# Designs tried in a protein design run: designed miniproteins, single chains, continued (4). Part 94

Each design is a single chain, and the fold is of that chain. pLDDT is the mean over its residues in the fold that is shown.

## One batch from the design tools (miniprotein)

Design m15257
Fold by ESMFold2-Fast:
Structure m15257 (fold): chain A 77 residues (1-77)
Amino acid sequence: MTREELLEEVLKEFNNIVSREFLEELFETLAKNNFKLSTEQKKELHLKFLKENIPPDVLEEIIKKLQSELKKHPELA
């Protein structure tokens, strides 16, 4: 699986509720932090998500999905 394929699958699962640009930003943030976000970084992402009228729980599900896929495909890290 390629990074692009992973991002497309996540976009499809969430019915394009989030932009590909946001998912790419999230993926880069996760990768730079060894797939672990600080409390500060999580709050900033939740605030950004809130401005798009998307609940924080949806962001957490996206993060979990990306982390799960990266565990299956560590070459994407």
Scores: mean pLDDT 70

Design m15258
Fold by ESMFold2-Fast:
Structure m15258 (fold): chain A 90 residues (1-90)
Amino acid sequence: MDESVEAELRTLREVFGVHEGALAAVRARYAAVRAVLARRGLPDTALLHGALLGLATLKGIDVAELTDEEVAAAVEEARKHQAEIEKLKA
């Protein structure tokens, strides 16, 4: 679980150039995001973690305050981007 998330964060660092300081902040928030995903029966992936964090940041709220509709919209967007990320990993 955590190792899979760390592997995706490594891809973000190596492919997208996200530096380690930003990754440390992201890791600190993963526990809270994971709780939101678990409550809604969603898969525990770095992509979904990033999508929920991004949406919460844009709205100026914590991920735990996201509505079911907002989470569903973020999941749909993340699934669309998953195919693009798989292309970049290859």
Scores: mean pLDDT 68

Design m15259
Fold by ESMFold2-Fast:
Structure m15259 (fold): chain A 72 residues (1-72)
Amino acid sequence: SMEEVIEKVRELMEKNNVPEEVTEEVIKILEDGYKAGKPGEGFSKAIELLKKAGASASLIMEVIKIASEYQS
């Protein structure tokens, strides 16, 4: 479910010391994508935002894993 995705993303961001403002923007992008019926587009935008925010490669890979599990 999207609720479980949001919880996993929030926990992952907290563990990686991502600023709360970036975390909330990522979550909003994911929710907006889901509501628009385009969760894949939402994940792509969230990943681009994280890259611009300087997120580590390992953090990006974990988000990609969450996206893959949701879309399966």
Scores: mean pLDDT 82

Design m15260
Fold by ESMFold2-Fast:
Structure m15260 (fold): chain A 86 residues (1-86)
Amino acid sequence: MSRELLEQQAQARSEMLDIYNKAVDEIERILSDPELIQQVNQQLLELMDEATKQLNAATSKEELEQVVNEFKQRVQELVEEARRQA
């Protein structure tokens, strides 16, 4: 891999971590049921693991952007579903 791609992967990973942390904070703020919080956090971890595997397999900036955008969309959908259960 090129150094530029490695730096782009690091940046994408940082952005995904920011998205993940914000979602965790939001879920903990809106939900009061510990079992539901645990369930949603487990789903977030699964999405993060899947996205990380895709990120590590990406060979271009465009692929990295697609991985981050897909992860963001999936996380937003999960948070919206959690809000409906609150």
Scores: mean pLDDT 84

Design m15261
Fold by ESMFold2-Fast:
Structure m15261 (fold): chain A 68 residues (1-68)
Amino acid sequence: SIDEMLANLRAWMESNNVPEEEIEKILAEFRERMEKAKTEEELDAVENQTLAEALQAIRRVEEARRAA
């Protein structure tokens, strides 16, 4: 379900210390895109895009840690 995917994405980003503001933005955009998707290919594209955005947010946290 969408709610399960949102919960899993939140847990993943929280475990990697992504700021709450960034998490809420990514999850809100994911929910909106998922609600508009009409085909399996569109759903897969939304999931892949959201995973890429979440990974970029995690990488920003990791880069900040390395700079410290």
Scores: mean pLDDT 82

Design m15262
Fold by ESMFold2-Fast:
Structure m15262 (fold): chain A 85 residues (1-85)
Amino acid sequence: MAERLLELEERARELAEKATPEERRAITAEALAEVLRLLGADEEAQAVLDDPSAFAAVIERFNAEKGEEAREKAEEIERELRELE
């Protein structure tokens, strides 16, 4: 769940100085895929993992199809993350 996204962000920070651009893109793709899964967009999450360069297109498509529902879900997740110590 949301803790997995925080783990990926922390891992990215730890590898920041040693990570290659390709490794950074892979970590970013995993983080975006987790966000999309939390928003209920499993197919879009898989698309991002398959082609990290498709980030922008996947996000635009998701917003066009599910923008309002996605916002409500994102606000719910954000509240839950703020409750974590």
Scores: mean pLDDT 65

Design m15263
Fold by ESMFold2-Fast:
Structure m15263 (fold): chain A 79 residues (1-79)
Amino acid sequence: MAQELIRRGEELRQRADELIRSSTNPEARRQAEIARLLAEQAILYAKAGDLEHAENLIEAAERYIEEAERLEREAQRRR
């Protein structure tokens, strides 16, 4: 379980990094930066054996990534 949470966290961190590099929308980039921080914290908690906090942080990171993707899509749609 801990190894799977670490893997999910690394995947989310990578997705956030891609959004930070590719997005031209400053709000979308901000959401992605928060997601990256949350994913990094989730990995640390999972390694420490705090699986409940790690899972909660992963879910939070997923929500911030979804919001970043939504904001970038909205910006593209409006322009």
Scores: mean pLDDT 84

Design m15264
Fold by ESMFold2-Fast:
Structure m15264 (fold): chain A 80 residues (1-80)
Amino acid sequence: MSPLAKLIGLKVRNELLKAGFSPEKARLIGQAAEEAADLAIRGMDVKTAAEYLRQKMLEAGLSEEDAEKAAEIFEKVLRS
């Protein structure tokens, strides 16, 4: 995993906390966001990487609304 992927995961975690996510949810999503970011850095399309994150969050038991919001924040961080 690249240092850049870890930085992206941390940024996603911080944006989730600002959006009102619990620290536990933000940590869980941030870890999955590091994996999704690593895939994007390796050449995966940003939207596909965001969909990967969304699916992982649904599998982890997050609501569809929370998973969608996590994917939105992830895309925003990657495009910044």
Scores: mean pLDDT 84

Design m15265
Fold by ESMFold2-Fast:
Structure m15265 (fold): chain A 59 residues (1-59)
Amino acid sequence: SAADKKKEAEQLGRELGKESKSIAELNLKVLETIKELKDKYTEEQLRLLAFTATLTFFE
């Protein structure tokens, strides 16, 4: 469902944010993940993933 995909995107974002040690690494990991998932998730869900990763990285 869309709700499940939203939850998955947020969880993936949190994981990327926690694992990244620099802003450069965060950006590379987020872009690579979006590229891999572009056919499975909506643009809005991928934007949510990127936003969540950024927020998690900074706190």
Scores: mean pLDDT 86

Design m15266
Fold by ESMFold2-Fast:
Structure m15266 (fold): chain A 62 residues (1-62)
Amino acid sequence: MEAVREAGRALRAARTPEEARAAGERLVQESKKAGEVHGEAVELAGRHDASRALAALGVGPV
């Protein structure tokens, strides 16, 4: 959450369109991370299922 606020501050402090765009994209990415934390249980279940399926097929890490 702090990273999201920091990215938002950087966006508002940006002096060029390129800086503003980069900061905006960073804000989106940090917001996705924060959202992923809220949905972590659901995502972990999905990732666990995918990881297990890949391992069973012999294409996952060994």
Scores: mean pLDDT 58

Design m15267
Fold by ESMFold2-Fast:
Structure m15267 (fold): chain A 69 residues (1-69)
Amino acid sequence: MSNEEAAEETIRSVITLLRDKYGVDLDAENPSMETLLKAEEAALKNKDYGTVSMLGSARNALIASGKLG
């Protein structure tokens, strides 16, 4: 399993959690840089630093894989 695949799975799970917990409507199926930044902003606004850390790691993995442009 690649770091990219793990990152995409983490992003989907976190976006779903953010929708359920904070009411943030984000596209979990097609994560983009904008989607990731909005998710991080929502987590930061709610002081959910663990989620911010997970999203940051996932974003870095996707950038390293060339999936974020």
Scores: mean pLDDT 71

Design m15268
Fold by ESMFold2-Fast:
Structure m15268 (fold): chain A 87 residues (1-87)
Amino acid sequence: SPLAEKAAEWRRKAEEYQKKSDELTKEINDLKTEAENVAARDPEKAPQVQAEADKKISELTKKRNEYLKKAEGYRVLALSYEGEIAA
């Protein structure tokens, strides 16, 4: 049915945005680790490197939250369409 096809589409989109969110989580963790490693090797550069990392992490965190919100939205749509099929 068209409802079943649309529910499946919403599920796929939810998973796609969840994966994008997971990729950003990895990037954020990599930036944290790299900033810590640079700070340990060169304490003189630590404040600048940490400030640059914090700015980038903030930007990526906002983008991750956008993707998570989209994933949740598509998940809710899928559940709604699945409910109509089950009724």
Scores: mean pLDDT 87

Design m15269
Fold by ESMFold2-Fast:
Structure m15269 (fold): chain A 74 residues (1-74)
Amino acid sequence: MLEKIVEAILELPDDKFNELDQFVEEQISKKKPITVIGEEVQKKLIELGLGEFAEADPLDVLVALHLARVKKKK
């Protein structure tokens, strides 16, 4: 599951990826609990058209986003 989420995030158009990147940075800056950040990121992925991950673990979603961001910025 985690690898599929990473691949799907990396396949997002650059504008949607940048929106997701900015969104997670905002959530982190608010110092919310990690589980809440994961849930908010999952909701944002659904809004961006990745509704297939609605039932994924929010922490797996957060980890997958971190891995995708590292790969994109390399």
Scores: mean pLDDT 80

Design m15270
Fold by ESMFold2-Fast:
Structure m15270 (fold): chain A 92 residues (1-92)
Amino acid sequence: MSLEERLAAVERELAALSEQLAAVAARLDAGEAVPRAELQELLARTRRVRDEAAALLAELRAAGAPEERVARAEGLVDTAAARAAFLEGLLA
């Protein structure tokens, strides 16, 4: 798979995780108890996507990829890190 195809795949995975996180947030806002195990699994998946995005960012930089692709990967790392921090806060 090309770096561009991998970048698009990470974008799709993060979008799906963001939708799941929004659903969890809506349940919490409604006063629903969300199982700790569900939050831990979502955090583990989010951390894996963050780490994959960070690895892709390093590969894009090493390959001298166009700045727009590097910026896309940087945005994915930042978004995944923010989602992980939110879940870590819920689990504290």
Scores: mean pLDDT 87

Design m15271
Fold by ESMFold2-Fast:
Structure m15271 (fold): chain A 58 residues (1-58)
Amino acid sequence: MKKKEELIKKGIELMTQGKEALAAGNRDEASKLFVKGANYFHEAGLTNEEIANLVREL
């Protein structure tokens, strides 16, 4: 398994959880989850532009 794909998967899971928290009004939880997700995307070698495009699809 390619490590990059696994990191992207984890990032997407965290971003999805962050969006769910935001929808529930839990802004602090959402912010923490988004930061964790973004960190996984950065570890995967994604640029800020690629991360922004991925998050828009969620």
Scores: mean pLDDT 80

Design m15272
Fold by ESMFold2-Fast:
Structure m15272 (fold): chain A 79 residues (1-79)
Amino acid sequence: DKEKLEKFLNEVEKALLGLMFSLSEEERKALAEQFRELSREVYEMLEKGEPYEKIIEKFKKKLQELVPDLDIDKVLEKA
């Protein structure tokens, strides 16, 4: 469901914005670029008909690798 994915991505983006205030300019640019790339990948997977649950599982794993300090489970609860 595109609406569920959009809601989830918005909550992740809000959490990342909070984190970004403690990052350097270079770190913020890298994180923003990586998040943009991940968002592109998950929208492509949704367009190809991948199940929402599998899309979210892959996204969580990749995002946790990029941002170990992010409480992804708390973000998902809000979505």
Scores: mean pLDDT 76

Design m15273
Fold by ESMFold2-Fast:
Structure m15273 (fold): chain A 65 residues (1-65)
Amino acid sequence: APPMTEEQRQAVKDYLASLGWPEGRREALAAFVGREYEAALAAGRDVTDDDLLRWAGLLAEAFAG
Protein backbone atom coordinates (compact mmCIF):
# COMPACT_ATOMS: atom_id res chain seq x y z
CA ALA A 1 0.00 0.00 0.00
CA PRO A 2 1.24 3.58 -0.61
CA PRO A 3 2.58 5.51 2.40
CA MET A 4 0.86 8.57 3.84
CA THR A 5 1.54 11.69 1.76
CA GLU A 6 3.81 14.41 3.20
CA GLU A 7 0.75 16.68 3.43
CA GLN A 8 -1.11 14.04 5.49
CA ARG A 9 1.95 13.51 7.72
CA GLN A 10 2.33 17.27 8.23
CA ALA A 11 -1.39 17.66 9.06
CA VAL A 12 -1.09 14.91 11.72
CA LYS A 13 2.03 16.57 13.21
CA ASP A 14 0.37 20.02 13.18
CA TYR A 15 -2.69 18.57 14.94
CA LEU A 16 -0.50 16.93 17.60
CA ALA A 17 1.42 20.22 18.03
CA SER A 18 -1.92 22.01 18.65
CA LEU A 19 -2.52 19.49 21.49
CA GLY A 20 0.86 20.39 23.06
CA TRP A 21 2.90 17.33 22.03
CA PRO A 22 6.68 17.94 21.64
CA GLU A 23 8.39 17.45 18.27
CA GLY A 24 10.00 14.06 19.02
CA ARG A 25 6.68 12.59 20.21
CA ARG A 26 4.86 14.10 17.21
CA GLU A 27 7.30 12.33 14.83
CA ALA A 28 6.84 8.99 16.63
CA LEU A 29 3.03 9.29 16.70
CA ALA A 30 2.89 10.39 13.05
CA ALA A 31 5.02 7.34 12.13
CA PHE A 32 2.62 5.08 14.03
CA VAL A 33 -0.41 6.64 12.28
CA GLY A 34 1.41 6.06 8.97
CA ARG A 35 1.84 2.35 9.75
CA GLU A 36 -1.88 2.06 10.68
CA TYR A 37 -2.78 3.86 7.43
CA GLU A 38 -0.68 1.42 5.34
CA ALA A 39 -2.17 -1.57 7.20
CA ALA A 40 -5.73 -0.30 6.62
CA LEU A 41 -5.10 0.22 2.88
CA ALA A 42 -3.48 -3.24 2.63
CA ALA A 43 -6.67 -4.67 4.20
CA GLY A 44 -8.76 -2.93 1.51
CA ARG A 45 -10.17 -0.22 3.81
CA ASP A 46 -10.69 3.40 2.80
CA VAL A 47 -9.09 6.03 5.03
CA THR A 48 -10.01 9.74 5.10
CA ASP A 49 -7.82 12.61 6.33
CA ASP A 50 -10.31 13.02 9.21
CA ASP A 51 -9.66 9.37 10.18
CA LEU A 52 -5.91 10.11 10.38
CA LEU A 53 -6.42 13.03 12.77
CA ARG A 54 -8.85 10.99 14.91
CA TRP A 55 -6.33 8.11 15.08
CA ALA A 56 -3.55 10.55 16.04
CA GLY A 57 -5.64 11.95 18.92
CA LEU A 58 -6.66 8.50 20.18
CA LEU A 59 -3.08 7.17 20.01
CA ALA A 60 -1.74 10.24 21.84
CA GLU A 61 -4.35 9.76 24.61
CA ALA A 62 -3.62 6.00 24.84
CA PHE A 63 0.13 6.63 25.27
CA ALA A 64 -0.14 9.71 27.52
CA GLY A 65 1.86 9.23 30.76
Scores: mean pLDDT 80

Design m15274
Fold by ESMFold2-Fast:
Structure m15274 (fold): chain A 81 residues (1-81)
Amino acid sequence: GIEKLREEAERLIEEGYQLYKQALKTAPESQILRVIGLGLRIIGLEIDIEQALKAGDIETAQKLIEELREIIRELQAIIDS
């Protein structure tokens, strides 16, 4: 249901922001612009997910949450590199 998707999105957004902060501190100079771009994408997804949830659009919310997971994986890969 929408409540479970909201809880999942809120957790993933918080995880994304924590990884973004870590990546800004630890990433090589060559990756900094990519990290900034990924951070801006998290902000956009936070807005888009909230709009989808308010509209009751479960399919769009799930798709956007999956995009957020992709960004989290990319930030983790930068940190682990």
Scores: mean pLDDT 88

Design m15275
Fold by ESMFold2-Fast:
Structure m15275 (fold): chain A 55 residues (1-55)
Amino acid sequence: SMRQQQLAQLEQGIGAVDPSMSAEERRAEAEKALEIGEKTKQTSLEYARKVAAEL
């Protein structure tokens, strides 16, 4: 799934920054990052719709 691909990429990136992190810690941090990203995306989409309606 797309979500699993995003998680794998985030885990790899986190591991590159801190190689001492366990696989479990990397997964936990990747999940948090995805959750924050999804909330930010929703806020951006709502703002874009509001601006489009005003044009």
Scores: mean pLDDT 76

Design m15276
Fold by ESMFold2-Fast:
Structure m15276 (fold): chain A 85 residues (1-85)
Amino acid sequence: MEVRVRATAGDGSVVEGTFEANPEWAGWMAHGMALGAARGYTAPSDVKVVAEANGKRGEAIVPKGGTWDDAYEAGLKAGREAVEG
């Protein structure tokens, strides 16, 4: 299953990737992208995480000042929504 994840910060900076995963791993891939965007433990702005899989889409936001845990939760939410519909 092809999964595309994009994380966008308030300054327009984007981290994205496309990779092969099964539906169970889509959340982990979204987590990886959200964590990359929020690197350094504190998000400098709101970071929007979007996951797309097999025509379905999920999204979540890491709030400004968000931690690695916030990035993890956002990535899992986006990935699960993309997989579950």
Scores: mean pLDDT 67

Design m15277
Fold by ESMFold2-Fast:
Structure m15277 (fold): chain A 81 residues (1-81)
Amino acid sequence: MSKEEIIEKLAKELKELGVPEEKVKEIVDIFNDESLSIDEKERGVLRILFSIAPELSEEKLNQIFKAVGEAFKELEEYEKK
């Protein structure tokens, strides 16, 4: 899967789970920022997710964390190739 496909899939999943479009854009921008390490991207995304956590149910938050975690695993595997 291409990097663009990983990011597009994540953006779609986050929107379906009720993440505001502006926050989805911020997360996508972090994934596309080539100046950031994987660890820096993970920290940036987590800060955004924690900022919206009070507005979301625990079930949705668990699904969001799973989707983000899967996207980072796929991104790391892509960068190793």
Scores: mean pLDDT 80

Design m15278
Fold by ESMFold2-Fast:
Structure m15278 (fold): chain A 65 residues (1-65)
Amino acid sequence: GEAGARAAREAALAGGADERGAEIAYKQVLSGDRTRGGMAAASAAARGGGDREAMQKAGLAGSNG
């Protein structure tokens, strides 16, 4: 849901992603189911320049919301 999308956006930003990367993570979590949303959020964080820890946090946030 929206809470997971917001958490994924916040995790992406904390991991060093810019606003564009964070918005992509947010939108991908909203567009998929929880499992797909988590994977999409982690992928978006990686594309935004996030490290492994940032990707893991974004993925967990997307999967749990």
Scores: mean pLDDT 68

Design m15279
Fold by ESMFold2-Fast:
Structure m15279 (fold): chain A 70 residues (1-70)
Amino acid sequence: EFEKILNELKEALEKGSDDVEELRQKAIDYLKEKYGITDDKLAGIILHYMVVEGLPLEEAIKKAEEILNG
């Protein structure tokens, strides 16, 4: 299910679709509810690594934590 949201977000970003912000918010809400991520900045960095860099969720979380804490 989360992979579908990520794929829709990638396609929306590439096409400049009106739904980009809605899909981004859905992905952030998913991360917050399912993985206990409470910081919107952390969720946004995780999404960047998953959507732009193509990293899996676990690696994206580690990278995002390093950026915020290092």
Scores: mean pLDDT 78

Design m15280
Fold by ESMFold2-Fast:
Structure m15280 (fold): chain A 61 residues (1-61)
Amino acid sequence: SEKEDFASKLIQAASKLASSEKVLEAADEIALNKETLSKEEIVEIISRKTGLSKKELIEAA
């Protein structure tokens, strides 16, 4: 729940800064692996897919 809330906030932040297509790709990868991903890995996936820095994502969330 806490990890899912964290992921949702980051995805919402990313949607304001990046293309919807790339944000959806990140959200799908996170949803598929959510039980095994750490918070750090979630940030890494969103950063990699959207091209946003980890700092930008954390500051926007």
Scores: mean pLDDT 81

Design m15281
Fold by ESMFold2-Fast:
Structure m15281 (fold): chain A 94 residues (1-94)
Amino acid sequence: LSPSSKSLLEYLDELLKQAEENIDNLKELRKIALSTFSLIIHYLKEHGDEESAAEFEALRDEILAETDPQKILELTKKAVEKAKELIKEYDKRQ
């Protein structure tokens, strides 16, 4: 992996850990989840992947309406996993 891709993957892992640590704090959990999605969406748009960016934007909108902390965490975990696969794929193409 490039140093920038490696740093991004490590930061996504740190955000996910922070989300897990805030499972009992819905407001903070949602803030972390939304920040995570914004980071992923920005990266995808920078790489011209408007289709994937739109998918993550739809998931972000679901989190804005979601009140179950466990569901917010699960959606965030799935988003991070998918984003890591995309980041690794783009790193291989560059």
Scores: mean pLDDT 83

Design m15282
Fold by ESMFold2-Fast:
Structure m15282 (fold): chain A 84 residues (1-84)
Amino acid sequence: NPEVKKLINEITSEDPEVQEKAYEKLKEYLDTLSQEELVEALVEIMKKLKEDLPEESRKMLEELRRYLESRLSEEQLLEAIEKL
């Protein structure tokens, strides 16, 4: 999903306003996604978390990861791990 990837990249910005705006937009956008698209979003967030990130960016992505994990079934979480 190009929009998810774009918003994840904007969350890694050194500009706090760009970062915060992207975080809020991604949270709202995730609520519009299907369960299958949420699995793909979790994969993209988990891949990004493997990188060296600014502290605030890491915290925002970890909060989004926790949000997604709370919305997905155990089976869907395993699917996300397999796609990594």
Scores: mean pLDDT 84

Design m15283
Fold by ESMFold2-Fast:
Structure m15283 (fold): chain A 94 residues (1-94)
Amino acid sequence: RAAALRAEADEAARAALANIEEAVARLSPEAQARAAPALAALRAAIAAGDYRAALAAARELAEIVAEDATPEQMARLVAAQILLVAAVQYLDAA
């Protein structure tokens, strides 16, 4: 049902945000400062239910922190992007 697909999209988006926030919190203060505008855009997009905008913000954030992030932090950022792709697909199917 459409309501179930929307619930899956919301869950995937929340899981993505949690993974990105965890990764960003473990970065240097300088990298966190550089990522802050993209993280704010991501939070705003998820709050608005705009998962395409959220995916774009997550991709921008990953590019900004790519040289500062550990392999574990990059894995979390990639996992978050996969979750946001799933959220977009769930909404498109609803």
Scores: mean pLDDT 84

Design m15284
Fold by ESMFold2-Fast:
Structure m15284 (fold): chain A 76 residues (1-76)
Amino acid sequence: KTVTVVGSAPLGVDVLVGVRAPGITVTDEDWVELKAGETAVFTIDVAPGETVSVVLKDVKTGEERVVQTVSSDDLP
């Protein structure tokens, strides 16, 4: 199933945004650099009922944080 996921940068910080799902590995080439308050739109192919996670990575520290987790069935 092809789904669309929106990731947003927090106010006040620049981040890298990526999407993680079963069979989808986030590599350095998959990260989208966003300035504070910006959004990125991801289109991914996942199995029905699989979980999709939006991940933020701090540009300065390299720390990764899952900020949103949704079922692929709940995504457009």
Scores: mean pLDDT 69

Design m15285
Fold by ESMFold2-Fast:
Structure m15285 (fold): chain A 107 residues (1-107)
Amino acid sequence: IDEIVKEYYEALKKGDFSKEIIYRMLLKYALDQGLKPSPEAEEILKKIDELRENVRKADEAEQKGDYETAIKYYEKALKISKEMGLEDFVKEYEKRIAELKQKIAEK
C-alpha cells in the first residue's frame, strides 16, 4: 500500500493525470480491503485529503457567489500544495485566487 501512496503522490507532483487516476483507484481498493499504510504514508494521505476538502469547500463557496470564503479555502489549498511541492496545483490556485479577488473588486 505504501508503494501505491508514493506513486499517487509522485503522479500529483508531476501533473500526470492518467497515473494519478490509476493510483488513486488502486489506493481506494487497498484501503477498502483493510490494508494499513505506514505512519509516513498516512501523513501524505492526510495532507492530500485536506487539500481536496479545502478545494471542495472553495468550489462550493464560489458557486454560491461567496468569493471571500472561496479565496480563504483556496489560500489553504495553496499552502498545502506548496508544502507538498505540487507546482501545477500551486499555479492553479494562485490564478483562481487572483480571479476571485478581481470579482470582489467589481461592484
Scores: mean pLDDT 79

Design m15286
Fold by ESMFold2-Fast:
Structure m15286 (fold): chain A 75 residues (1-75)
Amino acid sequence: TIEEKIKEAEKLIEEAEKLLKEGKYEETQKVIDEISRKIHEIRVEAMERKDEETLKKVEELEKKLDEILEKVRAA
């Protein structure tokens, strides 16, 4: 379900932050790619359903992903 995909994306974001703090940049990049894929899937499904609440959650997830990407680029 969409809710399960959102929870998976949130868990992956936490894992990416942990890996980044540990200096595991290659593993962090792999998790970032997985997060991007999950967010895209959620966005597409939410747009088809016209689910504005889920689209807002997608925007929040995208913002968190951007923060992780900035930290990786700074390292």
Scores: mean pLDDT 82

Design m15287
Fold by ESMFold2-Fast:
Structure m15287 (fold): chain A 67 residues (1-67)
Amino acid sequence: SSNIEALLSLPEPLQIGLIEEAVRDWENMNEERKANVLRLLEALAKESPSERVREKAREAIERMKAM
C-alpha cells in the first residue's frame, strides 16, 4: 500500500522513531487503528531493507500483543 511504501522510504532513524511512537501510543488507540498499525509494523518487520528496523518492528509487535 502507499502507506507502507512511504514508511519504507524514510531514513532508518525515522522508521525506528515511528515504531517507538506506535508502542507508546498503543494503549490509547482504538481497535481499527491498532489493526492498521499492526499491519504496518508486520510489513516493516518483513520488508524493510534494514535489519535493525526489522528487529525493532518484531520487538514492538511482541510487546504490543502482550499488552
Scores: mean pLDDT 82

Design m15288
Fold by ESMFold2-Fast:
Structure m15288 (fold): chain A 68 residues (1-68)
Amino acid sequence: SSLERYLDEFLAAAETLPREEAIARLETVIASLEQAKADAEARGDTRLAAELGRLIARVREKLAEVRA
């Protein structure tokens, strides 16, 4: 999906950033995706909510790696 492509490019770009900037950007993206997921759930868009949940998990995993 276009969201997955955007996220892949974003995560690759984040690896080139200083650690603190990478952390801040990853946290911002998580917040945005969580808001989008809550909105999708409120509308009963279970497919989009599930996709956003998977993207959130990937960003959280990357954030944990950067913090390690």
Scores: mean pLDDT 85

Design m15289
Fold by ESMFold2-Fast:
Structure m15289 (fold): chain A 70 residues (1-70)
Amino acid sequence: GDYESQIAAYQAQLAADPTNLRAARNLVRALLKAGRIDEARALAEQLMAQFPDDLEVALIRGEVLDAEAA
């Protein structure tokens, strides 16, 4: 589907620049829209470990928790 193309694009961006939190956030959202909740959670947890004080990472975690509650 269209989300798989978006996932591939954001994965490529994040692989090129692991500090690109915009690409990481977009990747988590694309994974959630594709129904790949476990992968979205794993990525969000990895980002929280790498950037514990980052507000954007905290927002990403919130989006995953909202999806898991649905």
Scores: mean pLDDT 81

Design m15290
Fold by ESMFold2-Fast:
Structure m15290 (fold): chain A 71 residues (1-71)
Amino acid sequence: SLSEENKKLGQINRLKLLLENEKDPEIQKIIEEAIKLVEAGKITSEQLEKLIEMIKKGEDIKKLREFLKNS
């Protein structure tokens, strides 16, 4: 199913994989915060997809934090 909740579960799994492979502790904190926002229902799957893309692109930590604050 491609329902919003199923899409978010797949995105959480991708975030967990990124977290396991990430060496920067500040980016690890951002990923952990994103997972908490999903669990709290405070972020949409579209916002979460954009965040995952930003992390994969190696975007500036300041831009990642700003995105989370605005989500």
Scores: mean pLDDT 81

Design m15291
Fold by ESMFold2-Fast:
Structure m15291 (fold): chain A 98 residues (1-98)
Amino acid sequence: GDKVVEELRKKLREILSKLPVLSEEEKERLLELLLKAIIAALHEAAENGEVLESPEAQQLRKYVLEHTSEEELEEARRAAPEAEELLREVRRRVLEAR
């Protein structure tokens, strides 16, 4: 249930904390955008009949499918392009810092 989403949020926060090229505010924004992008991706995978190999991923998808409204899903799908753009900016900053 809620614990699965909170564990995902915690793992994403830990990963993002290791990126030196982002401010704390940018890390929090990217965390929320990535969480929404993952929700959208899990719905798309289910619609396409894709099989998830991980039991944890299967449990997360089941929870997301049961607890995401159509409005929340539309917002999640809109967040994915913003997450991609911010990740592209992160990659650019990392490459320029080398």
Scores: mean pLDDT 75

Design m15292
Fold by ESMFold2-Fast:
Structure m15292 (fold): chain A 103 residues (1-103)
Amino acid sequence: SLIEKATEKVKEAAEALKKGDLEEALEKLIEAKKYLDKIKDPKYENAKLAVAYAIKAVEYLLEKDKELAKKYLKLAEEHLKKSKAPEELKEALKEVLEELKKL
């Protein structure tokens, strides 16, 4: 399913972040977003926004803009908390955001 593919890519992004590979994490989050964007069910809108803001947080970390990265990380966390997505996707996203907080 599209949700399972998106969840797999989010998990791969978390593993990339654990290794310190921001470029790989960005690539995997963009792939996750492509799968999520194909889903037209409104219950996934907050998960889509959480991934989109996580992408921006990684982009600003790559640009060495920690203040903008923190801003987008906070937005990603707010939308993840509102998310009605399956628990496995929410847990994978939570792991991505926790790894980004360490940077």
Scores: mean pLDDT 90

